# Designed miniproteins, single chains, continued (4): the designs that were tried, part 45

Each design is a single chain, and the fold is of that chain. pLDDT is the mean over its residues in the fold that is shown.

## One batch from the design tools (miniprotein)

Design m13651
Fold by ESMFold2-Fast:
Structure m13651 (fold): chain A 90 residues (1-90)
Amino acid sequence: AEEDLQKAIDALKSGNYEEAIKYAERAMEKADPDSPLYALALQVKALAYWKLGDHEKALETAKKIRELAQKGSPEVQAALQAFTDALLAA
């Protein structure tokens, strides 16, 4: 699961958005839906869809991310914040 997430992030950084989605989906299949890893994989998937111009799927995925953030898991919230901070630092 962690290996698939890392591959998804690496693909996203290199502009391989279709591969980023595939690896993110693999990470999500192996992860607990309430886990930080699942939330991070959803974020990678949302950004990849946005970069590919599939704004409808990007927004649908973003809605799921908001639902997970509202669920109140500190670990999920921390993972989402760390990812956002990393993007803003780049």
Scores: mean pLDDT 75

Design m13652
Fold by ESMFold2-Fast:
Structure m13652 (fold): chain A 66 residues (1-66)
Amino acid sequence: MENKEKILAKAKENNVTINSISGEIDDELLERAIEWIDRMPDYDIDSLSVTRQEGEEIISVKGTKK
């Protein structure tokens, strides 16, 4: 299963909808994205971007609470 699909599956478990995911998501970035989703249940996310900058894992989210 692709890492983006794993993020979508985890989002569904937490009543989170994600309309767009961008970035090439490795297993470390996947872990950070799932951690974020677990902290933010019941959100409607317009876009989720997962990337690395200067060795840091950056998650950028645009969304609203359901």
Scores: mean pLDDT 77

Design m13653
Fold by ESMFold2-Fast:
Structure m13653 (fold): chain A 58 residues (1-58)
Amino acid sequence: SREEQRERLRRELAALRMPDSPAAKRALELLKDPNADLLEIEVELGLARIEEAVSTIP
């Protein structure tokens, strides 16, 4: 359900190592809107994870 998807996204966002990254902040702002597009939140969360991964590249 939509509620289950939102809760999953909240948990994944809370697990991010870099919660202040641009994508993480956008995902957080989208999650504050109960009518936000879940796909947009997933895209921003995915970008936040990519930002974490590239942070290990010199």
Scores: mean pLDDT 80

Design m13654
Fold by ESMFold2-Fast:
Structure m13654 (fold): chain A 55 residues (1-55)
Amino acid sequence: PLSPEELAARFDEWVRRYLAGELTPEQLAELQRFVDSLTPEQWLAALDALRARHA
């Protein structure tokens, strides 16, 4: 499985691309499916790692 830091890096990339207007609706749907595949613990760990990246 991906580490929380790897998950956070992936989410950070998606957010950056969204803010730049580079994401298609297809890519947003792909991100949603990926998020839905995570356990609650994996999701919380990824959010904590994402917060650390932006501290």
Scores: mean pLDDT 75

Design m13655
Fold by ESMFold2-Fast:
Structure m13655 (fold): chain A 66 residues (1-66)
Amino acid sequence: SEVQEYREKAWEALKKRDYETAFEYAKKAFELDGDPSPLLALATLLRAMGEDELAERVEKYIEENK
């Protein structure tokens, strides 16, 4: 499915430490199915990787689109 393709692309970007691209694909998946779980997981992983500012942007996006 298109949702699964976007989630896979987000994970591939994350493996390459392309965090902005990972966030963009995670947003596209969320726009299709409304499930914030992958974005919540992304924010948690970004904090573990030391990307606190981007993690805050992800968390804010989720709050604004609940």
Scores: mean pLDDT 85

Design m13656
Fold by ESMFold2-Fast:
Structure m13656 (fold): chain A 85 residues (1-85)
Amino acid sequence: DAAEAGLARLRAVLARSRASAEAAARILAGVEKMLAAKTADEANEGASLALGGLGAATPALTPEELAELRAALQAVGDAVAERLA
């Protein structure tokens, strides 16, 4: 589904990127928290963590990698928001 596809895309981009292990771990931890979220507040906490990791990773990313990570994160966010509505 869209959430699983988004997570797979995030993992693939991070694996080939020059993002630090810490920044990549933060993005993935945030996304996993979003996917496991039972409430909108939990989903927002996960999204905040993922966006913080993305910000930390940005100087190491190409413009293409950044765009792919943003698109994948948005797809996960949209799927989680639909599930929690």
Scores: mean pLDDT 85

Design m13657
Fold by ESMFold2-Fast:
Structure m13657 (fold): chain A 55 residues (1-55)
Amino acid sequence: ALSDGQIRQIAAWLVREYAGEPEEVVIANLRKYADALGLSPEQKERLVAIARELL
């Protein structure tokens, strides 16, 4: 399981990696990454919410 701090770092990293891409492309890649990591629905929602704050 990932801490909220680790989820925040992942969101920040993915937003930086996809800088200049449309928001929907960034969010779609975040969701795929969350699924690959086996994140809970709550962790996945938190990851998306943080990413939207950073965009």
Scores: mean pLDDT 80

Design m13658
Fold by ESMFold2-Fast:
Structure m13658 (fold): chain A 74 residues (1-74)
Amino acid sequence: MSPEELVEEILELLRKVLSPETVAEIERAAERFLADPEAHLAAFRRTVADAIIREKVPLEVAEEIQRLLEQLAA
């Protein structure tokens, strides 16, 4: 799966469980990541992880998102 496809899959899952404002924050982080993956991968992963904790995303959904994030790092 391409980085763009992985990011869209992560965003689709997050749109179901997060507020629109938090999704918009993650979408901005995703745009920065896709423009320069080496410079922004850690920031993107951090933004997603912080959102999951902040909005108390269910563990099962958080685990699926974490699997997709690990594929971005590979």
Scores: mean pLDDT 83

Design m13659
Fold by ESMFold2-Fast:
Structure m13659 (fold): chain A 59 residues (1-59)
Amino acid sequence: MSERELEVQRLVAEGEEALAKGDYEQALSLFNVALSLDPENERALRLKELTEKSKKIQE
């Protein structure tokens, strides 16, 4: 894997941790950074969508 791919995976993992803690704003921020580096990252796209839906339900 390239250095960039490793950074994207790290950002996605940090976003997942934030999502698990219910910190939806932090999770969205982390997923957005990951997608700025890799717009085609399927996992980041799915987790961002899930986070947005979870935030809407909680609000």
Scores: mean pLDDT 81

Design m13660
Fold by ESMFold2-Fast:
Structure m13660 (fold): chain A 62 residues (1-62)
Amino acid sequence: KSIEAAELGYKNAKDLYEKAREQRELFKANPSQQRAAERFDKLAKKYEESAKFLKESLEKLK
């Protein structure tokens, strides 16, 4: 069943979101790295949306 894969995907997306968020904050502290901060902000939003989508999909499957 796809549920186990979706749960694993959700946990992975949450972990990737946390790491991207940490990188975003690190680069935001450096004025010369604002472009890198922007890139990691986009990645964090992407992983947050992915985690949200997977959570919603899991709820609909049950």
Scores: mean pLDDT 78

Design m13661
Fold by ESMFold2-Fast:
Structure m13661 (fold): chain A 94 residues (1-94)
Amino acid sequence: MEKAKELLEKAIEHLERARQAVDEGNYDEARKHLEEARKYFLEAADLLGKPVKGVAISLLVTAAIWALDQGRVDEARAYIDGALELAKEMLEEA
């Protein structure tokens, strides 16, 4: 696998784990996975020369973390799901 694709796959795995953790009520675990996903997305976006999509995904992940901190669990789920959709598009383009 190309390095950028590997990073995107790791980021997607962390987003999926964050989504599961939110459903289980493990918000600290969810936040940890969201922070790891954001790190991998920014690195992958830089390698692919796709800063706009990388920034958009990073913003959604940041919004999910904020929503969890505010107890807005349904909003956090929506932001994670949106980030997953864009991330899968980015992986297809890689």
Scores: mean pLDDT 84

Design m13662
Fold by ESMFold2-Fast:
Structure m13662 (fold): chain A 55 residues (1-55)
Amino acid sequence: SADEIRRELLVTLLEAAARSSEHLAERMLENGKEALAEENREAARELRRHAEELR
């Protein structure tokens, strides 16, 4: 169904966004921006949690 396809797409987008946030966090940490790195890692964790809930 269209709803099932939309759900699967949303899960895929959330997982992609989480990976992007994780990569950004690593780059921020390399530049000494520890607080921003932590925020991005927490954001990634939330995105992954939402993806799991939608499964």
Scores: mean pLDDT 88

Design m13663
Fold by ESMFold2-Fast:
Parts: structure tokens; C-alpha cells; sequence
Structure m13663 (fold): chain A 62 residues (1-62)
């Protein structure tokens, strides 16, 4: 969930952070804090991870 995503990001584990973040965005697309966190970490992610997160954000923000 979102808490696990934040912990993984703080530890520098971006793969785990993205995995938990995608779960959180799918579970509650209306959670603006999750969406804001996703947007904030985007520049630190790989191109592949950025694409996954951006797709999830587009759905969450619709």
C-alpha cells in the first residue's frame, strides 16, 4: 500500500516503491496524496517505471 511505497522510496528501493504505489493508485484512485507522491517521485524513476506510474496517474486523475 501507500505506506509501503513511502518506506521503499525512503530506502532507495524504487522497484518496490513503484510496485506498492501502483497498488495504492489502483485501490483508491481518488486518494490525492498517493497521486501527488507518485508525481513527486517520477523524476527519480527509470523510463519504464515512469511510464507505468504515468499510466496509473492518468487513471487516478480522471
Amino acid sequence: GFEEAKEAYKAGNFEEAVRHLLEALEKDPSNIEVAMFAAKILPDLSKEQQQEVMDALRKALS
Scores: mean pLDDT 81

Design m13664
Fold by ESMFold2-Fast:
Structure m13664 (fold): chain A 62 residues (1-62)
Amino acid sequence: SEEARALAEELGEQAGVPPELVLLGVRDALEAGATPEQIARALHESVGADPALARRLAEALR
């Protein structure tokens, strides 16, 4: 979706990675049973990403 792309671009810029890798990582985590809250925390702790934007992306991809 357009919203998911925009969120992935912002998170990718914060993390220093392409938005496609953000989208793949979040989708893989959701398929593995991770919650949006767990994904947001993991991205914040590993790359300093905004947890509110990360949660919004995970919810948009559910």
Scores: mean pLDDT 85

Design m13665
Fold by ESMFold2-Fast:
Structure m13665 (fold): chain A 79 residues (1-79)
Amino acid sequence: MSREELEAEVLLALGVIYLHLGKIAFKQGKYDEAIELYEKAIELFRQALERASGPIRQLAEDGLKEAEKFLKEVKEKLK
């Protein structure tokens, strides 16, 4: 495993953590906090995509799409 592969895996893992924290905040009605957490997840998944290949890249793409979907949903709740 190269340093770039390790960096991609760490960024992916952090993205997943922030995505789950965002979901928890959303369930608690903390919509502003959920937005910040989903935006951090999106940034982390994008950083992972720049370094990732193969299965890690697919997981990062899936995570990015999920985070973007939930960010849109939480923004709709604030309207």
Scores: mean pLDDT 86

Design m13666
Fold by ESMFold2-Fast:
Structure m13666 (fold): chain A 89 residues (1-89)
Amino acid sequence: DLAAKMAAFAEAVRAEMLAVGEPEATAEAVAAQLAAAGLGDEVTLRIDSPVYGPTTLRGRLALDEEGRVYIEVTEGDEGYAAGLAALAA
């Protein structure tokens, strides 16, 4: 179920953001945007982080060879881009 995979990826991102000290509202906003996006859609994430400072990420949601959802980051802050690109579900 693609919707379940998208939801799992969004939850993985939310959990990681909370683990690094982002506010719950910020983590939920990012996760909701990811869960609402479709495969192949370009996503623009505006992250107003009080911990790391405001940033913008652009990317595309894709499936790997095993059918796991990940984000192909195309533009944005290096630290956030590397962290998000490492997640797959």
Scores: mean pLDDT 73

Design m13667
Fold by ESMFold2-Fast:
Structure m13667 (fold): chain A 80 residues (1-80)
Amino acid sequence: DVEEALKETMRKVQKLVEEGYKAYEEKKYEEALKKFEEAKKLLLEFKKKYGDKLSEQQQEGLEKAIEDLEELIEEVKKKL
């Protein structure tokens, strides 16, 4: 079930992003970077496995999530 796999992946990504943001606020930038990179890796692995089975809207949402994480990773790297 692609829909269930997407929900589980997004749940894990959200948790990692929340943990990364908390680390960022605590000025633990290396930990924040690791969390955001782990979140991006999960999205890329999901895209590789299910990308061709996703609706156009789901594909756009996934690409946007990856882009947002890439921007966030770049911002954290500026603090290192």
Scores: mean pLDDT 87

Design m13668
Fold by ESMFold2-Fast:
Structure m13668 (fold): chain A 73 residues (1-73)
Amino acid sequence: SSSMSAEENFELGKEYYEQKDYPMAIRAYEEALKLDPNFAEAYEARAKAYEAMNLHEKAKEDYEKAKELRKKA
């Protein structure tokens, strides 16, 4: 929801992922990333959800973005 933090949206996404509701997981991760565009772990989690849906190019883009963010830490 609009009142949730980036971290709360990320945790919600993980719950949907565990339920294998990949479209809802991706939406929750998108909200997390909208609130915190530098949230490397949310990019990694969204990439895993994209992989589960066979969306390999989208997954690759998110893994590369997470890698870039991790290099800055």
Scores: mean pLDDT 87

Design m13669
Fold by ESMFold2-Fast:
Structure m13669 (fold): chain A 109 residues (1-109)
Amino acid sequence: LDEGITYLRLGDYEKAIEIYDEEIKKNPTAEIYNNKGLAYYYMGDYEKAIEDYDKALELDPNNALAWNNKGEAYYKMGDKEKALEYYEKALKLDPNNSKAKANLEKIKK
């Protein structure tokens, strides 16, 4: 349950991905795909991060965290227009999403 998150926090992103791949084979959830995407994001592989966030959103289209994370990946790739769109989507789904609020304020300036 928490093993993948433990390696993610330790910065061992490759090991976190291995654990999440095993979890996905048993029971794929939006949360697991979102966390796998975060591991790729921290490794600087934004294209793979987006692929995993898209899998999370296929399972749960209302996952505000996955929308925000997808926006952050597009922002890192220089696509500010898509980043803005996805941050606004995250905030609309969860008005208390402090990360999406901060990201929107940053991009609108």
Scores: mean pLDDT 87

Design m13670
Fold by ESMFold2-Fast:
Structure m13670 (fold): chain A 93 residues (1-93)
Amino acid sequence: DEAAKRAKELYEKGLEYAKLGVKAFEEGDYEKAIEYFEKAIKYFEEAIKLGYKEALLPLSRTYYYLGAAYEELGDKKKAEEYYELSKKYLKEA
């Protein structure tokens, strides 16, 4: 199934960017972490749109890290919004 192969490739790209985001976050580069997490989220959302529900849990975890990065930058409101998105997708997984 061509759609299933595409969904898995999008999911794998999402995982690559999420890993880069976590590395940037651990190095204290929160702005770079946000860029990588936003890319990861787009790939996970595309994979889910194609039926790849396995992307829901990584999507939830990525939203949590995105929230944490905004919290470190002092944007508490954005952090809380992303933490709520993390909880939403965790319940769907």
Scores: mean pLDDT 91

Design m13671
Fold by ESMFold2-Fast:
Structure m13671 (fold): chain A 91 residues (1-91)
Amino acid sequence: SAEELLREAEELVRRARELLEEALKTKDLEERKKLLEEVIELADEAERLAREAFERSEDRELRREAVIVGASATVLRMHALQLLREVELEE
């Protein structure tokens, strides 16, 4: 269901945020790179699920929440990509 897809997307955003915090705390460049790559994967999947929830639902409130969750995932993905580029420049 669209509600289940949105719930999954929200959970993936939560996990991605936790991993991003771990990446920022880690001084080991190899570990940071690994965590950032995982954040990107989770955020990409969350964007996909939020988009599916939006497309499957005619409910205005659920569609609004799907847009918000998708936007949160996009911001996390872009932030992780920028940090990953910075790690690569330090290698």
Scores: mean pLDDT 89

Design m13672
Fold by ESMFold2-Fast:
Structure m13672 (fold): chain A 61 residues (1-61)
Amino acid sequence: PSPEEIAKAAEEAARKAGAEAEVKVEKTADGTRVTLTLRGSPEAVKKGALAAANAILKLEE
């Protein structure tokens, strides 16, 4: 999957899980940088992170 697809899947899954999520994708000379920022209660952040990871895993399958 592309960095943009990874970023989009992670952001959408985290938001559906109840976390505030922001994604930044940057092209650099050394490659691509993807930054995912999660905000919320500890429970919301944990659920958001797990949902994001699961969504990314599904893109590889």
Scores: mean pLDDT 78

Design m13673
Fold by ESMFold2-Fast:
Structure m13673 (fold): chain A 80 residues (1-80)
Amino acid sequence: MEELKKKIAELEKRLKQATSPEEIANIYYELGLLYYQLGDYEKAVEAFRKALEADPSNEKARKFYRFLLKQLGKEEEAEA
């Protein structure tokens, strides 16, 4: 899907300019959702993990991260 790949490129560009933990976490969360929609679950998990590394209080990223890890049989990683 050309539209999803374009959005990923735009978010990667914004990520290079992001300075706050909250902004970085939100961009990684959006990247995670786009990778999930593309079926690239490994990249989606990595993006959500990076979102939580930037802002551990980002509840939407944590909730989706745990959901994905459960689907991939890696739920123990979400407990860290």
Scores: mean pLDDT 79

Design m13674
Fold by ESMFold2-Fast:
Structure m13674 (fold): chain A 60 residues (1-60)
Amino acid sequence: MLSREEFEELFEKDPEKAEEVARGLIEQYRAQGNWEEAVDVEAHLTLLLIKRFMEEEGER
């Protein structure tokens, strides 16, 4: 399991790859019935996407 810090580093280097990894993890957790873990991954990804969107708008 990737730590939060490792996932954030991956998102900074390659956001598309980070989204793909997160999506895979969310599906895996849902399939295992680990809804709490799935929600945590989804929430963290959403926060990173919002942060990136706001930063790109500010730098335009």
Scores: mean pLDDT 76

Design m13675
Fold by ESMFold2-Fast:
Structure m13675 (fold): chain A 66 residues (1-66)
Amino acid sequence: MPAPSPAELARATALALERYGIDPAQVLDANAVVVSDSLILILEVADPSHPTGTEVLFVDADPYLA
């Protein structure tokens, strides 16, 4: 799988955040990796329930690139 364009990555991230009900203002860092031809979004989100105040989420972005 070729790396997605920045526009495709931004669209996939926005759709994933909407689907999971994540406030974009709570996203501290957003990365993407390709694993076995699948695009995985790695989102670091502010979460006060965690001892560090953050949670790392792994989201399959392939459904949002179609």
Scores: mean pLDDT 72

Design m13676
Fold by ESMFold2-Fast:
Structure m13676 (fold): chain A 54 residues (1-54)
Amino acid sequence: AELSPAARAAVRFIREELGRTLEDLVAGDLEVQSAITRRFGDAALIELRAHLLG
């Protein structure tokens, strides 16, 4: 399924502002997770993790 606008914005945020990768998020990097929830909300983090894990 295609990611929501918020989840797509979170992907760009990880790469462009945090200088991290999607693999860091999958590995459970708490700094990346907390930054996403603060800016985009828990729903965006849940959606992005679900998309990346299966």
Scores: mean pLDDT 80

Design m13677
Fold by ESMFold2-Fast:
Structure m13677 (fold): chain A 102 residues (1-102)
Amino acid sequence: MFEDWETEESESGTVSYTATDEQIEELAKQILKIGEKARNRIPLTSEEEREVGALYAEMVNLLHKKGYNWEEIENLSESEIAEVLKEVFELRKKNLEKLKNK
């Protein structure tokens, strides 16, 4: 459901506004594998692109807003990626809370 994934009430089930520490660790590993495959010109699976692609884009956008350049992003460790992903999910939560506080 590519065209509906950005709705306020996501019914696709592929996007979440919260994540457990275990989920964040798994996502960080997937993002590192995707980045490594891309650098080595190894084709990505459609599932890897769909599930992690949106999170990777949000992570990169957040890092660019913080003043990170591509060299800094490429040098992030798994633990640093996990830290940034926690911040991405916190921003998603803040956006939901803001919508409820009218």
Scores: mean pLDDT 68

Design m13678
Fold by ESMFold2-Fast:
Structure m13678 (fold): chain A 55 residues (1-55)
Amino acid sequence: SAEEIAKKVLQALLNKDYNKAIELLKESGFSEEEAEELIRTLSPGQIAVLAAEKA
């Protein structure tokens, strides 16, 4: 579900597991480059919301 992906993305980002966060964002429909840009520019909470909306 979208909520499950959002929670996993948030946990990965808070744990500084950026490789896992990128893979989860790719599952949500982002490219690798888009995922890296989101991680660079937005807060973990904002990224989790976008993952939920995209999924």
Scores: mean pLDDT 85

Design m13679
Fold by ESMFold2-Fast:
Structure m13679 (fold): chain A 62 residues (1-62)
Amino acid sequence: MEEQIKKAIEFMKKLAEEAKKGVRITSLEDLERFLEEAEKYGLPKEDIESLRRTLQRLKARE
């Protein structure tokens, strides 16, 4: 896999691991932090924006 894709997959796996632990109290905040890391992992800006919009909707509904 290319470095960018590999890092993105690892980032996604970390999100899945956190969700699997059943940690709900700070799940949205952790998701936001992981989203910031996604920028460092070299995900396309358009994909990052899409994820941020999804996160905002989740937080707004909470």
Scores: mean pLDDT 58

Design m13680
Fold by ESMFold2-Fast:
Structure m13680 (fold): chain A 65 residues (1-65)
Amino acid sequence: SNKEISAGVALEILGVSLGAEVTVEVKDGVIHVTIRGATPEQLAELEAAIAKLREEGFEVELTVE
């Protein structure tokens, strides 16, 4: 839906602002997020944003590489 796409774009913007390698893909109402080579601080900020989205009712799957 448009809501998941908007949330996904927000996570991509967060990735750019953090200087992190973040890829987002929305499939069947699920937001798939991959972060690669993250510092603990970058990962913590991404996880905090994802936790807020999950609290709002979004289904988010995080993959850490």
Scores: mean pLDDT 86

Design m13681
Fold by ESMFold2-Fast:
Structure m13681 (fold): chain A 71 residues (1-71)
Amino acid sequence: SEEARELILRAIALRLRAIGLEIEAEKLEEKAKKEKDEEKKKKLLKEAEKLKKEAEELEKEAEKLETEARF
């Protein structure tokens, strides 16, 4: 159905956004590995953790939409 198609397209968009956030988080974690200032390192790791949490929430939303599209 068209409704199921819209749910799947929305789920795809959310998963792509989640992937983007995961890539940014990995970039921050890599920058943190090279950072010599402990306070700056902590801030980078905290920001990376925030992005990972946002990505996880988007993936859960996408899974709910995919489940709804199946019913």
Scores: mean pLDDT 89

Design m13682
Fold by ESMFold2-Fast:
Structure m13682 (fold): chain A 55 residues (1-55)
Amino acid sequence: MEKEREERIKKAAELFKQGKTVDEIAQELGVTREEAGRLLREAFEKGYIKADDAA
């Protein structure tokens, strides 16, 4: 499960950098909007997203 979660975190980061909304990321990953938000927060904390990457 940890590896699958990390892959989702990285994918969420990539989609966010492409300018996708939290709702679009949730749909792409097949998760809830709340879970997509959590994945993005973890991506930011792990350094997969920088403040400068915010579109």
Scores: mean pLDDT 76

Design m13683
Fold by ESMFold2-Fast:
Structure m13683 (fold): chain A 80 residues (1-80)
Amino acid sequence: TKEKRKEAAEKTSKEVEKELEDKEKAEKIREKMLKATELSKEEALKTLREVGLEAAKLNGKAGKEVAKGLAELDGIWAES
């Protein structure tokens, strides 16, 4: 459901925030991830891959957390 996708995105964004010292950049990543949950599966997965690359440029661990979130969100869409 959309609610489960939003919960997964918020959980992932909290893990990203723990890895990023810059709270403003962490919040921007969170906003992009939440926006992705409102898109079609194809557009959302594309957006999340781009967010993952952006996070990885800031911190490799943050990028890995976005990649984990992407996998979880893909699973939620597959169940729907």
Scores: mean pLDDT 79

Design m13684
Fold by ESMFold2-Fast:
Structure m13684 (fold): chain A 78 residues (1-78)
Amino acid sequence: MKISEEEFEAEVLTALAAMYLALGDIFEKQGKLDEAIESYKKAIELYREALRLHPDNPVARAGLEEAEKKLKEIESKK
């Protein structure tokens, strides 16, 4: 089984996005709302890029929804 270069790149971007989503959660817990917002925005950008390369990636889709939800919740606190 050979994964395409685009599928591999999408998986890498999805993993990086998940790291930024987790970083955003850590900053939110610390009360660092600006850093949390920046981390969630970065996660959203990376998930969107992953979905551009591989639109059927369910992990990237779920991660994007969670990151967008988290960003909206944080922005409503300011």
Scores: mean pLDDT 82

Design m13685
Fold by ESMFold2-Fast:
Structure m13685 (fold): chain A 60 residues (1-60)
Amino acid sequence: SAAEAARALLAVPGVTPEQLQALVDHFGSLDALRDASVEELAKVPGVTKEQAEAIRAALR
């Protein structure tokens, strides 16, 4: 669910509500964000490669 994915993302160290909004805006949906690669996540401004790896791990 969107709420479940949002909670998982906010549990990642360094991910702010503003970064979560930027990720959703960039990919269009939480489902698209969940399916994104580490490289695609790291293209979002303010997201480091280390954060991208942690985000991907948190979302499965």
Scores: mean pLDDT 78

Design m13686
Fold by ESMFold2-Fast:
Structure m13686 (fold): chain A 62 residues (1-62)
Amino acid sequence: LSQQELDEEVAEVHVAVMETIEKTSKDKEEAKKQLEFAKTVLELVKQGVPISEAKKIAKEKI
């Protein structure tokens, strides 16, 4: 497996977890921000950015 394939799988799992948290969370605004962060990380990873750098970029964007 390439590093990109592994990063994509990890990022996809992160998005799925954040979607579940958004549905069950009392604080919908905070959950939505976390979900947007996870989706941004996944998008960057799919573009070839390593997951660690994608997280840093996504955090700076927010």
Scores: mean pLDDT 77

Design m13687
Fold by ESMFold2-Fast:
Structure m13687 (fold): chain A 59 residues (1-59)
Amino acid sequence: RERKIREAAELLRRMGVPEERAVPTARAIVDTYERLSSQGKATEEDFERMVTLAGNSLR
């Protein structure tokens, strides 16, 4: 869990999202992904899409 949050936060920072936004956004993405993945509704590719979409929206 914490590794996945850290990885998502680093990707968001690389996309130009400020640190103060990157960490909370990464946590929200991981929480959503874990919920959907447990229901069989999300894949690892969906997780990467969520991070990319959030990063583009927060620029």
Scores: mean pLDDT 76

Design m13688
Fold by ESMFold2-Fast:
Structure m13688 (fold): chain A 73 residues (1-73)
Amino acid sequence: DPITLLEEAIDALVAGDLERVRQIAEKLREMGYEDLARIVEKAAELMESGNEIDRGVALVALATALAIERSKL
């Protein structure tokens, strides 16, 4: 379920759990959600190289992806 995985990715991002964000990206890719996997990977890159602003950008990207997936229900 990509919605549950995106919610978990947001929780992991807020917690600073970079490893978990990467695991979720891999799980999304294994399930065939390539575009979502790329978004979650970019969030992980922002977490690793970033500061408060980069974390904010990552959060907005994940929240936007989640809103789009929820709109398909």
Scores: mean pLDDT 84

Design m13689
Fold by ESMFold2-Fast:
Structure m13689 (fold): chain A 68 residues (1-68)
Amino acid sequence: MSEEEKKLVALSLIIRDAIEKYRAGEITTLEQLIDYVLEQAEKLFPGDEEVIEEARRAAELAWRTLQA
């Protein structure tokens, strides 16, 4: 698996966990969802601005999907 694929897999797992926390009532706002996802992404890939930006976009997309 390439480094790019590893990052995508990690982000997918973070988003999955964030959605599960939202469904459980542990995350109730967009801001909390974004904060959680960015915190986990920074923890796994410290200083990787590209991954952090992708994580933010994924969180925003997930939130929009959950509100639809």
Scores: mean pLDDT 83

